# Ledger of designs, part 45: designed miniproteins, single chains, continued (2)

Each design is a single chain, and the fold is of that chain. pLDDT is the mean over its residues in the fold that is shown.

## One batch from the design tools (miniprotein)

Design m5544
Fold by ESMFold2-Fast:
Structure m5544 (fold): chain A 70 residues (1-70)
Amino acid sequence: SEKDKLLIEGDKKFVELMNAKTEEEAQKYLEEFKKIIDRLKSITNDPEEIARLDQLEKLAEEAKKVALER
């Protein structure tokens, strides 16, 4: 399904974000991840699922900070 494809793509982008070697790469992957989350939100009408997607976005923003710590 479209949702399953988006979830797989989102997981791949999160892994790319965690493995980013530069701030520019991390920002790019974070923005791409957020676009996938926004698309998932657009096909979901469940407030609980939307809340979980919001939490994943916050976790991705935190993951960027952690990945860039040296």
Scores: mean pLDDT 82

Design m5545
Fold by ESMFold2-Fast:
Structure m5545 (fold): chain A 87 residues (1-87)
Amino acid sequence: SERLRALRRVVDIGTRIQQALLDGDLDKAFELAEEASREARRMGYFDKAKEIDKLIEEGKKSDKDTQVKIVTKILQLVSELARELFE
C-alpha cells in the first residue's frame, strides 16, 4: 500500500527530526522537514505541506532559540500527518 509506505517514511522522518533537534543540528532538522513537506504533498495533504513550508521559511531566518521552537512545531505537524495516514 502506498499509504502504508508513506506512513513508514513520515514516521522515519519524524524520528530523524527529533534526533537532529537533540543533536542541535537545526540545518538537518529543516532539511528533513522539507522531506516531510514533500511526502505530505505527494499524499494530497496540501494544506499541511504549505504549513510546514511556511514554518521552514520562518525558521531559516530566525535565531537559534526560535528555530528550536519552530522545529518542535514542525515535529507536531509531522506527527499529525502520520496519524492521518494511519487512520
Scores: mean pLDDT 90

Design m5546
Fold by ESMFold2-Fast:
Parts: C-alpha cells; sequence; structure tokens
Structure m5546 (fold): chain A 85 residues (1-85)
C-alpha cells in the first residue's frame, strides 16, 4: 500500500530529526488515502512521535483514520509506528 510506505518513510525521517520532511510525507499519505481533512491530527501525531510519546501518537492516528473512514489502515499504521518508533 502506497500510503503505508509513505508513513514508514515519514517515521524514519522523524528518527533522523527531519520532522518537516516527515510532515510533508504524512500530508501526502493522507491525501492519497482520501482523508486530507485529518491532516491537522497527523501533524500533531508526528510531533508526539518526535517527543517520544508513541502511545499518544498511535491513539491520535487511530482516531484520525476512524474519523476519515479509513479504519482498514488502522492496524497497519499502528504496526509500522510500533516497529519503527
Amino acid sequence: DQSIQLVSQGIRLIRQGRVDDAVSLFIQAATQAGISDQVPMFVQAVDLISQGRVDQAIQLFRQALQQGGRDDLGQQVVQVIRMLA
């Protein structure tokens, strides 16, 4: 899934300290998934990951995906974040 690949790349960028580049990839992923309205929640979740607040970031990503009607991506996004964060 293209959206999951973008999320994986975004998390790697956060770990490298490239938070602005990560935000750009998460915006692209949200647009491709058809949930651009949830971009503010994704930006907040990226900030939480950069602070080491991984569990709060996971909760926020799940909420954004549910509100956007993309519950199908929830499990994969959680697995990627837990694996890479």
Scores: mean pLDDT 79

Design m5547
Fold by ESMFold2-Fast:
Formats: structure tokens, C-alpha cells, sequence
Structure m5547 (fold): chain A 85 residues (1-85)
């Protein structure tokens, strides 16, 4: 039971790990690679949520959406910082 919830939590954990890597990235190239990983992860998570919407708590979906938004903000900010130097 809660296999769908467990998998969504795994997506959230992967987003958290990528966020740490973004903050530590020293080059535009590193940030662009992390952006590609993020895009793949978001695609997989969206497809998973669509298939399992009735099995997932609304609160957990909202937590995931908030994590995505925060990550996108951090990624764009870091990319801009590195491109200015």
C-alpha cells in the first residue's frame, strides 16, 4: 500500500538532491546538465501523477508542486549568477 505515495516521495527526494547540486555548481555547463536531469524528473513525475491521481493525497501533490517551483527558482537564479561572470 502507498506505493504511489512512496514513489512521489522519491521524486521529491531527488529534487532535493538536485537542488543541493545546483547550489554547489561552479559552471554554466554543470547547471545546464542539472537542468536536463530536472526536466526528465518532472516529466516522469507528471506522468506518474496523472496515472495515480486517485491514489495520491492532494497534500502530497501540493508538496511536490511547491518543491518543483522552488527548484526552478533556484536553478534559474544560479544559472544567471554564473553567466554574469
Amino acid sequence: MAEAEKKLLEFIKKLSDLAVKVGQAKSVEEVEELRKEFEKLVKEAKEFIKKNKDKLSPDLIEQYERAVKVFEEMLEKRLEELKEK
Scores: mean pLDDT 81

Design m5548
Fold by ESMFold2-Fast:
Structure m5548 (fold): chain A 92 residues (1-92)
Amino acid sequence: LQERLDQLREEGTKLVKEYQRKLEEGSLTPEEREELLRRLARLEAEIRVLEFLLANPDVKLSPEELARRVAELEARLLAERAEALAALAAAA
């Protein structure tokens, strides 16, 4: 779990930095923004669920429950990230 979590954290950090640079450069297309938001939301959702499992090693989640939690959090994070990134774009 910890190694997977660390890997996802590094991928997330790189993705956020890439997004920020493209946004500041003014070269970010709507399509690129949508793709980056989806990838970021997915990574953050998986990170959060793995953090929960690492903190609660006695918790048993079925594969279906795990997938459901990731999907629900991904959808929520995607909506929140879209709002936050729109605010950053307005400020830049």
Scores: mean pLDDT 74

Design m5549
Fold by ESMFold2-Fast:
Structure m5549 (fold): chain A 68 residues (1-68)
Amino acid sequence: MPLSEEEARARFEEFAARLLARAEELTPDQIAQMVRDLGLELLAQGAPEDLVDRLEMELLFRWLALRE
């Protein structure tokens, strides 16, 4: 069954909180890969591609705003 927007967003928010707490321990490449891996998991679960792309960009923007 495809993920709802609420479920996909909740997963990204939970992931973002954990990722940002560890941002100093991770390289930019590791962070980008982790975000991409989450996106691929959501796509595999039937989340719409447009939604996943939007959530990935929101998370990367938040991380970049924190670091750069």
Scores: mean pLDDT 74

Design m5550
Fold by ESMFold2-Fast:
Structure m5550 (fold): chain A 81 residues (1-81)
Amino acid sequence: DEELKKKKENLEKLYKETDEGIELIVEGVLKVAKESLLKKGVPEEEAEKIAKEERERIKELKKKNEKKREELRKKFLEKKL
């Protein structure tokens, strides 16, 4: 029981660190993409709209990934005990 609790805590910590890392990468990529659009002569308003749409798309992918992780957590608990 104690070992299972520690494994859960380690898994949740790993997921949190992974999510934080991905979020930093995503913000960096979106910033570079916006700057690239501005350099190509895309208006500031349009570049901002594109960046917002891309951020929303990434949030939808994150929601799908969270649902998948919940399914994996449930199966992990069911398979071990």
Scores: mean pLDDT 75

Design m5551
Fold by ESMFold2-Fast:
Structure m5551 (fold): chain A 85 residues (1-85)
Amino acid sequence: RPELSPEEMVRRILEGLGLDPEAVRADPSILDPRTRHQFEGLVVAEARDLAKAGKLEKALALLEESLRILPDSERLRALRDEILA
């Protein structure tokens, strides 16, 4: 996998979902519940892969960047707390 920053990883996940990353950052409420769930799932999968590779700081940074978009996401917060334990 290419060595990407957490910001670039979030950008690519949003683009992969057919979204404009700048539009989502400006107004996260444009995410319908289905697309929000897909975004959360892709972030969780990537963060778990990074954690398994021993890249814990990068996994946490990815979750923090994603929480900047979805600060109320229980799913993302739960994984962050799991990795920090």
Scores: mean pLDDT 83

Design m5552
Fold by ESMFold2-Fast:
Structure m5552 (fold): chain A 65 residues (1-65)
Amino acid sequence: MAMKRKQEEAVRELREWAGGKAEISIEDGKIKVRIKPTSATTYAAIALQAIAVGIEIGGEVVILP
């Protein structure tokens, strides 16, 4: 339960931060992220945050095209 709650909170936080710039979901312990067309800086920031969240929760991160 604690792990799943942490995953949900982390994903919610990431989604709020990214806003409409990325679609973020969790599936079978994997964080799926689709980053919409944006500046290189914003793309890098979203990708890095998603990876950091994955490391934090011990889950995999999948960045979709």
Scores: mean pLDDT 73

Design m5553
Fold by ESMFold2-Fast:
Structure m5553 (fold): chain A 77 residues (1-77)
Amino acid sequence: PLPPGPPASVEAGRLLARIRSEEDVERFYQALLEADGNEEVAEKIYKEAREILARNGRLTPADVRRLMDLLVELRKE
C-alpha cells in the first residue's frame, strides 16, 4: 500500500501555483527545504522558479509542471 499523504512534489506544485511575487518564491523555497531536506535540490528549483518569474512575471501551469519534473529528477540523484 502506498502512503496516504501527498508526496513532497505535489505539495511543492501547490505552493508554486500560489506564487504571485518573489516573496512567494521565498516561502516556497523554505517549505521545500522543510519537506525535502535537500538544500541543493531546493536551490536549483528556486533558481529556475525565480528566472521564470523574472522573465514572465508569473509561473504558468506549464512552468509549474516543468519544475515538478525537475524536482523528481533531482531527487533521484
Scores: mean pLDDT 66

Design m5554
Fold by ESMFold2-Fast:
Structure m5554 (fold): chain A 76 residues (1-76)
Amino acid sequence: MEEKLRELVLAILEGDLSKVPELRELIVELARQESDEPDEVIEEGAEKAVEAIKLAAEKLKAGDPEAKAFYEELKA
């Protein structure tokens, strides 16, 4: 399950934005399994996580060193 999350994040960082809905759905599912938080809190958290990953993908494309470090850490 964590392997699938990593796979989806890597795909989005590499430019496959078609994986964004699948990533959002997986984050919501994982959060519901790990937490008793209300659905609105889980959904808001998933939206923020997806937006952060999309922003990281844009920064990686622009050659940002922090985004590159994050990408390389996920690949390891």
Scores: mean pLDDT 79

Design m5555
Fold by ESMFold2-Fast:
Structure m5555 (fold): chain A 75 residues (1-75)
Amino acid sequence: DEMKKLMEEAGEAMGAVARYTSALLKEAGLPALDDEQIEAARNTVVDFSGMSDAEIRARLEAIIARGAEARARLA
């Protein structure tokens, strides 16, 4: 349950990072990410095979933290 919740939050965080990347691309005059690419980032399956629960949790928490930073910069 806890891991499933972290996976869902990490997915949303990846979407936020993709949106921030798209904003940076627009500022640079480069092609921005479309809504489909952003949605794909949110729904990306991350394979943690071979990692311990503690390592998986640390990775998911890092992704969530990056997403929070991206959301703050977009706000």
Scores: mean pLDDT 69

Design m5556
Fold by ESMFold2-Fast:
Structure m5556 (fold): chain A 64 residues (1-64)
Amino acid sequence: MLSQEEVGRATAFLLLAGGVGPRFSLRQLAEAAGISRGTASRELRLMEEAGWVRRVGRYYEIVR
């Protein structure tokens, strides 16, 4: 279950992911968001659990 804060952050990351394209790497997201790869990895895991993104090898895709 995601908190309201977690959903808000995941939504912000979806907007940033839209800026890096429909398929993006962890590195691209971290650089675009100005955050560490560790933080980006944690947020992407939350987004995957929410069903918002899917991992495809080393890349991530927006599911819908």
Scores: mean pLDDT 67

Design m5557
Fold by ESMFold2-Fast:
Structure m5557 (fold): chain A 88 residues (1-88)
Amino acid sequence: SAELRELVEEAVEAARANDSEKLEEILRRISELTGMSLATIGTWLTLVEANPQLPLEKAVELFEEAVREKLSDKEFIARMNKAIEELK
């Protein structure tokens, strides 16, 4: 959804700006909207920040896919790692 995409993009921007208060609020909203755990969202964000070769658009698409397909935390993170490996 457009709302999810905007929140996910805002989370990356807040993390890069070191705005911890804004980041906490956005991650909470994403968790409430998607049912995804804060820990998994945090892991996703860490992978996005650590892997600049992964385009933000692709990282957001993988997040939206995980929400649509009701992927487990493990399955979602595995898909993220696979996408990162394919870009090495």
Scores: mean pLDDT 82

Design m5558
Fold by ESMFold2-Fast:
Structure m5558 (fold): chain A 60 residues (1-60)
Amino acid sequence: SRAELVAEASEVVQQANDALKRTGDRKAGEAFALALKGLTQDPEAMAASIAEARKLLDEV
């Protein structure tokens, strides 16, 4: 559902922001921006943004 995607995107925003504060890694910054952008998108685009943000965070 959209509500589930919004909750997931919000979680990824927090995870990315925490990683950015700890590491200063560019990929954490990209994940943060992408997850924030996801919150403004339709559900399909939001799901894609969440997936890419999580992939970036796995590399931090």
Scores: mean pLDDT 84

Design m5559
Fold by ESMFold2-Fast:
Structure m5559 (fold): chain A 104 residues (1-104)
Amino acid sequence: PETFLELFGPEGLRRLAERTPIRNKREEAWRLYVLGVAYFEQGDLDRARALFERSLALAREVGDNYTEALSLRGLGRVYAAQGRDEEAAAYFARADAIFARLGF
């Protein structure tokens, strides 16, 4: 389970992300991921996808492998929710490969 979602809920996650100071691209990538989770849990799959894609791009740019893997998993969840199981499986496989390299 997502620890932040368990602690804050979807609305709490959105408020946390909005109130967290952004000092660099790494913090922005994480904030975009948290907002993506919040929108996904509220059923706004289009906004969730866009936020996860932006988080993924920034995480890759700054070398944040952990946020990259989380954003890939988020995209997998969006595609699975849309019934696009083959695309979902591909995103989950990419996320799992990164988590394995990080020792998770």
Scores: mean pLDDT 82

Design m5560
Fold by ESMFold2-Fast:
Parts: structure tokens; sequence; C-alpha cells
Structure m5560 (fold): chain A 113 residues (1-113)
């Protein structure tokens, strides 16, 4: 059984994956991102748990472009993913910027509690 905090971290990582998809030009639901971010905040994941969940997602992502997008996103959020470096700069699409803002606001709420 996952703790609420671990569930929150997993929801944050899922929202981050949607941001990475938007960076790659894929269609993403902003409403789904908002729901995931709200669940992450409600479940009070720590910064360390968020880094662990993002690291797990990067390690288990086989697609190099998606992995690079996740690393770029983590860097933009001020989160370091151990063992992974950004290989190319991806454009921040308008939708990806909107999702990034939601993730930054959620992370700020998690760190100020």
Amino acid sequence: SLTPEEIGAAHFASAARLAAMAMLGEEVSIEEVRELVELAVKNKASREQVIEALTYNVENTKDERMRNALVQLAKELGLEIPGFEQKEELEWTPKAKEILKLLKEALEKLENK
C-alpha cells in the first residue's frame, strides 16, 4: 500500500509527464493536469518524494525524446534527476508553459507547508 504522500508524488510525476508530452507537441488535457496537481498538493508529497517519483519515471522511460523532455522539465522546476543530463533544448509550447506554471505553483505549495 502506498502512503498518501507517495500517491501525491506519483500524481505530480503523472502531471510532469503530461507537461513533457505537451513539450513534444502532443495533445494534453489541462483539466487532467489540474486534477493531478490538486491531488499532489492534497496528499502533501515532500520535495524528496517528488524527485524520487520523477527519477523513477525518467529511468523507466525508453523513448529518448520523452526522457529528455522530462529532464528539461525537472531542471526548469529546480529539481535534479540523479544520473540524467539534458541532451537537447526543447521549445516551451504555450500549453507546456501553462502546465509548467501549474507544476511550479503546486511545488511551491508543497514546499511552503
Scores: mean pLDDT 85

Design m5561
Fold by ESMFold2-Fast:
Order: C-alpha cells, then structure tokens, then sequence
Structure m5561 (fold): chain A 85 residues (1-85)
C-alpha cells in the first residue's frame, strides 16, 4: 500500500517514530498477506531505519538482517544495496 508507506515516511520525518512504526508494521502485514516479497523487503528496510533513528540498534539490526535475507532470495540488486546502506 503506497499510502501507508507514504504516511509512515512523513511521520518518520516529523520524529513521530511510534506512529511511523505502527504504519510500517501494517504495510508489512499487508505485503505478507498479498504474497508481495518486494513489499515485505521495503517495509522491513523502513522499520530498520525508524528503529535506528530511535537508537534501538538491536531491533534495527534484526529488521535489516531479515530484509537482506529476503532481498538476496529475490535477487533484487537495488533492494540489496538499499539494505546495506
């Protein structure tokens, strides 16, 4: 859902981390239910970024590792590069 990711990105830029996390998790759930692996990877990347901005390095690393595994399985070089950034 483009609208969920767009809204979550806006909240993240405003420093509304908990609200952004809520919307990114909703986007993740929808991508899983729709069998959309790229959507899952994107949601995980965004979750890693928001946790990093909050200083929760352990959760950020967890989501980054999950995103990397899936991106490598899908073979999406652009998503792999985005995770490693």
Amino acid sequence: MESLLEEADRLLEQGRFDEAIELYKKALTEAVEKNDPRGVIRALIHLAKVYEKRGDTEKAEKYRNEALKLAEMVGDEELIKEVKS
Scores: mean pLDDT 82

Design m5562
Fold by ESMFold2-Fast:
Structure m5562 (fold): chain A 80 residues (1-80)
Amino acid sequence: SLEEEYRKLRKELEELIKNSPGFLQGIAKVQLRRIELLEKKGAPLEDLIKQVQEFIKELKRLLPGGKRLEETIKEITAMA
């Protein structure tokens, strides 16, 4: 379902932000709050999914060592 896809993407985004450098995490949290506001206002799930997908791609592009960060996210998720 679209709701399940959105929640899966949101978890990926939240883990990516959590493991970002502090300066980037601050900026990323502002964008996340914007998505949350759109969700609260009843934006279509399809639009929310696209927003989250684009945001994840942009964060991965901006993060130095994106490949290493993905492994770190897996390790932290395994510990949680």
Scores: mean pLDDT 72

Design m5563
Fold by ESMFold2-Fast:
Structure m5563 (fold): chain A 82 residues (1-82)
Amino acid sequence: MNLIDKIEELFSELAIAIQNGDEEKAIELLEKIKELLEKTTLSEEEKTVFISALDKLLKLAQEKGMEEVAEKLEELRKLLEK
């Protein structure tokens, strides 16, 4: 499986977990996404797409009151800006 495709699948699962209020699952998915992002070389276009996805998920997490999920999403955004 392509690592980028796997990251996209994990972002989709993360959005569902946040929408369902499953904070434990969301945290687990965020850790998996972080591990894959640290192992993957992204193009600038791919980084822009993932940053946009993270910004949308961050707003959703904040609306749901998921403070720890929001903090981890901000950490991933900073990782992509490096």
Scores: mean pLDDT 83

Design m5564
Fold by ESMFold2-Fast:
Structure m5564 (fold): chain A 85 residues (1-85)
Amino acid sequence: LAAELAATIAAYEAGEASEEEVAAAVARWLAATSSVDPEKIRAILDAEVAGDEAAVHDLMASMSEAEQRDLLAAIAAMAAAVEAL
């Protein structure tokens, strides 16, 4: 997971992977490390890539407080894991 995410980010920086591939790798990590619905995570990331701030706000507002906390914890854990590679 962390190694796959780091490899995908490196490939994107080298011009060998798309933004969609990075979003998919991030979505897989967050889905594996949080209790949030994988489709909801993917929709948030797709909206972020598109610059659709309204869609991001609506999706975040559709989550429970517990889901929001779990997602934020998973994002922090992902950042730490990638940095450790």
Scores: mean pLDDT 74

Design m5565
Fold by ESMFold2-Fast:
Structure m5565 (fold): chain A 74 residues (1-74)
Amino acid sequence: MSPEERFMQLEMEAALRLAEAFEAGDLARMKEIVEEWRRRVEELIAESDPEQAERLRRLAEKTEENMRRFLEEA
């Protein structure tokens, strides 16, 4: 599996978990999910080639901005 495919899987999993926590009104859980996603992405970046790592960091920046906005609205 490519690093990009793994990133997409991590993002999908986090999105599903965030939706579940949001429906439950569990803000603390939503924050935990974001932190866990962040750790897993950092591990993936550390495993990747420099070029892949740079691309993954850019993808992560966009996803993290979206997650931050979502948490602000919750």
Scores: mean pLDDT 81

Design m5566
Fold by ESMFold2-Fast:
Structure m5566 (fold): chain A 68 residues (1-68)
Amino acid sequence: SPEDEKIKKTAEEAIKTIEENKDDPEVQQKMVLEVAKTAGIEASPVLPETAEEAIRTIKAIERLALER
């Protein structure tokens, strides 16, 4: 569906941005929030502190959104 494709594309772009900025927690948190917003999921109050946690969180958001 168009919504699922938008969520997947946003997640892929966010993961790429995090991989390019692995040592920038501000970018990591921003990317997680952007994916959550696109998926219509509230991503708070726990924000990731590492690139690995951020990528894991984005994948979890994508799974939850696409499972509906």
Scores: mean pLDDT 76

Design m5567
Fold by ESMFold2-Fast:
Structure m5567 (fold): chain A 70 residues (1-70)
Amino acid sequence: SSAERQALVQKFMNEVLELVKDLPKEKQQELLDKTHAKVEELMATARSVEELREGLERLLKEVKKEVEEV
């Protein structure tokens, strides 16, 4: 459902915000913009809630790696 997809995205974005909160403002904005674009792509391409969940899980790992490189 749309509501379930929105809830998954909201939970994911809350986790991303927590990960980037201590970064310099410029790097925080850069990573948030990049992540938002990838979330939009996942929302457009995911055929099921499971595919969206798996895509967001992979994206969260990518964000964690990007934060470690700052």
Scores: mean pLDDT 84

Design m5568
Fold by ESMFold2-Fast:
Structure m5568 (fold): chain A 57 residues (1-57)
Amino acid sequence: MKEDLVKQLQALGFPDKVADYPEDVLELLLRGAQEQKAGNALLANKLFERAYELSQK
């Protein structure tokens, strides 16, 4: 599961270091990227902020 999330994020232009993040952070990053593509920039930004908060522990 985590490897699939990493591959999808790398395909979207995310850096290789996303492989170091836990699965819940990767899910938030992928959701954020999907919402950004859908035109939901505000929701995407909130999802990215939450992912970064969780990744800083």
Scores: mean pLDDT 78

Design m5569
Fold by ESMFold2-Fast:
Structure m5569 (fold): chain A 85 residues (1-85)
Amino acid sequence: DDENRKLIREARDLVSEAVRAVGDGKYEEALKLAEKALEILDQTGGSGISGYLKVLALNTRAEALEKLGKLEEAKEYLEKARQLY
């Protein structure tokens, strides 16, 4: 489905931007980008590349939350990522 492929590409680009934002110390921006990617990925199937991107987005959100001192929220997102393995 072409629509599903477009959603996966958009989510992939957002996840890549979120990872770079974390590397640049832009943690609040990384949270927003990862959240947007997760919203898009919720519209796709949870397997294959979509599932992989969801794990990356959850881990990126968790890392940004840890860097912002929000350890309890970070733990919740790490647990969500672990459930997808």
Scores: mean pLDDT 83

Design m5570
Fold by ESMFold2-Fast:
Structure m5570 (fold): chain A 78 residues (1-78)
Amino acid sequence: MIQERIIEIEKKLEEGDTTPVQPDEEELEELSRLQKLYDEVKEKNPTEEEIREALLEKGVPEELAEILIKRDKEALTN
């Protein structure tokens, strides 16, 4: 599943694995869909925990939900 591939790639990046891994078109489309879903959920749910729960309700794995939350936090601090 594309979501499992995204989780694997993000874990490798977190571990400092610099192996060249470019997302293919399908992975980029899925990331775009997930980002839109995250933005909609964030707009309706003010707390991180509510965002996580709403993503899980929509079938997003917990690990991927955590990645989306972390990415959003990093964007705010950089």
Scores: mean pLDDT 69

Design m5571
Fold by ESMFold2-Fast:
Structure m5571 (fold): chain A 72 residues (1-72)
Amino acid sequence: SEDKKFVLELLRKALQAPTKEEMIKYLDEAEKKSKNGKYKGLAALTRGAVENAPTLEQAKKIVEGAIKELEK
């Protein structure tokens, strides 16, 4: 649960980031510092999707989806 809270906080910071580069920084931190393979995998997949998103708006929608998935 602590790991889940930590990853959620980083995903929320990514969502508030002003650029895709800052979003990726938070997602990379979530992947690197997470101890749980499921949360680490979610962060990695979200990072890849954000990198491939053509706009910041689309990148934010991807991060929102990851937050909703993790909040369940």
Scores: mean pLDDT 84

Design m5572
Fold by ESMFold2-Fast:
Structure m5572 (fold): chain A 62 residues (1-62)
Amino acid sequence: SELEKRARELLERARAHVAAGDTAGFQASVDELMAVVEKLDDPELRTRILRELAELQNRAAA
């Protein structure tokens, strides 16, 4: 679905921002990703994205 594709794109953008040390870009990607995740009806995909996001947030805080 388009929402699943958008969620994956935003997660990859969030990863790229963390790798670049771009906190502002990371937060913008996270905010948009959370809005998309709330619209996903696939609980397994939602759980996987939230788990990956939690790992990225820990890395961004370091």
Scores: mean pLDDT 81

Design m5573
Fold by ESMFold2-Fast:
Structure m5573 (fold): chain A 67 residues (1-67)
Amino acid sequence: SARLAELRAKLNQLRAQLERTRRMLAEAEAAGAPQNIIDSLRQQIADLEAEIARLEAEIKALEAALA
């Protein structure tokens, strides 16, 4: 399915963004960055994790519908 392939590609992109943002958080914490920067990065991670969870659920629902 073209839609399933599209969703899987987006999932891979979001996972790459999550990994990058987690590295940025670790670097910011190690550097003693201001709390507002740390909080912003934590919020970005939470938002990405929520998007990934929603997309994984959508993929699972589509896979079940196509079976």
Scores: mean pLDDT 90

Design m5574
Fold by ESMFold2-Fast:
Structure m5574 (fold): chain A 110 residues (1-110)
Amino acid sequence: HMEELEKKIKENRKKWVETTKTYPVLVAPADPNHDTFPTRELTPEEIRALVDKIIEDRGLPEEMRKLVYEILDKALKLPPSYFSWVLSQIFTAVDRRDLERLKKLLEDLK
């Protein structure tokens, strides 16, 4: 089990590095209440605030909130495009209230 998971992680990271030499920038509208131009890069604090709002808006149980924050702390150290992918996985899991998916995502990041 561990050797297969480690191989998948290495293959996924290698493929990600090869395909994402141009990293998408996480951007926000100038007005955070409207989808407008110009845009700017999100700071780590703004990303955390956005995740906080999503957690509250979806009314997540405390156990799921703790997992989301632990994943986020690890993900913020990743390249921007990989981080964006991890964020999409978090949002999918929280929309479905899938605790096991969050646990698996955290293990994949270790």
Scores: mean pLDDT 62

Design m5575
Fold by ESMFold2-Fast:
Structure m5575 (fold): chain A 95 residues (1-95)
Amino acid sequence: SEEQRAQYIRDLENAAKGVLEEMERLLKLKPGSREEAIALTVIAMNIAGISYLAELLGIPKEKIDEYVKKIIEAVRNRDLETLQKILDELLADAR
């Protein structure tokens, strides 16, 4: 339904926001700390949610896999600007 699709889009936007907020926190943490490991785990969980919601919204799996790969690379590189751009592209594609 239209209402269900709108809810999935809101959930996807919230998951993307969660990744960005946790990434900003990650940038302030000591490399190799327990806190960094927890932040990376939270980011990974949100990426899984993004993948699931994107599939429900009709994005092809191969395209989702490409987005996930780029998100993981941006997180590993601590590149917040690239991460924001990728998430914005994914959200535009889902709409």
Scores: mean pLDDT 90

Design m5576
Fold by ESMFold2-Fast:
Structure m5576 (fold): chain A 90 residues (1-90)
Amino acid sequence: MVKYIRDFLLDMTNVYGNRDVMIRMLQNLQRSNSNDQASYYITQFFRDVNPDMSDSMQQIMYNTFRSLFRNATIQQIQDASQQVLSDLQS
């Protein structure tokens, strides 16, 4: 699970390329206390990189991330975020 989430977050980093926004998202994920909060922070990241994103698209993305992380513990999400954050800050 941690490897799966890590690989997903690394793929996002390669697609969007905005290091500072990505670092902020990863820091928020590392501080998150629930899967719902983590899904919210990832959805916020996509809104920050695409401000024209519709409310319906935001809801679809939030639900997608909640489903993606359904079987993950918050600790696994935090661990994956820390691994990617360390790689980006090196």
Scores: mean pLDDT 77

Design m5577
Fold by ESMFold2-Fast:
Parts: C-alpha cells; sequence; structure tokens
Structure m5577 (fold): chain A 86 residues (1-86)
C-alpha cells in the first residue's frame, strides 16, 4: 500500500545515522511522492519540515516524535498527502 511504502521511507529517515544517510532517505521519499504525482511545492514543504525537525533534534530521543509531528502538521495543511500517511 502507499502507506506501507511511505512508512518504509520515514523509517529510513528516522534511523539515519549521519547527514549522508539523512539526505539519501529524504531524496528517496521526495522521489517516491513526485513519481506518484504529488505537487512539487507540497513535497518541498514536507521534506523541509522533516529535515528541520530532524536537525533540531539530532542525537536526542525526541527526534522520532518531532519528525512525526512535523509530518502531521504538513498533512493537516495538505490533505492530498493523507493516502500516503493515514
Amino acid sequence: SLVEKTKQYIDEIINAKDEEELREALAKLSYFLLKEGVDPKIVRELIKAIRDAFEKNWGTPDRKEAVKKAIEEVVKKHPELKPYFE
């Protein structure tokens, strides 16, 4: 399902050990959503929100929750993302 595929990419993002793995995981999620036809502006907003949440919480136990909250806020603004996250 779309949700399962998106969860796999989010899991890769959350488990990124360094900036290189983070960039690669974000690129995979971005490519997947663009290929599915999601608006590039919405994809950019989502990727930026995830990156900002991740960087601000680097090395803390709150990183996973911060990323999840960032995703939830972008999905609230852009309901077209719901098929990928709900």
Scores: mean pLDDT 82

Design m5578
Fold by ESMFold2-Fast:
Structure m5578 (fold): chain A 87 residues (1-87)
Amino acid sequence: MSKEEKLIELVEETIKKLREELGDAARGAVTMLEAFKHELELALKQGKTLSKEQIEKALNAIISDIKDPKAREIAEEMKKKMLEVAE
């Protein structure tokens, strides 16, 4: 499995967790993460690798826009795992 594929899987797992635990309360967070997942899928299709710094900056921007405290906590856990995959 490529680094990019593993990053996509982590985003998908996080979206599922947000939907299962928070439902509609996570709608904003889910929408932002689905957009991020599409960017990762485009990078994978183009053979492009994202740096750890690019991933961290994108996630920090997304997390700062998450209003629900539990959704933010779940997104922060995803960020830690994604940064470990990135380096």
Scores: mean pLDDT 83

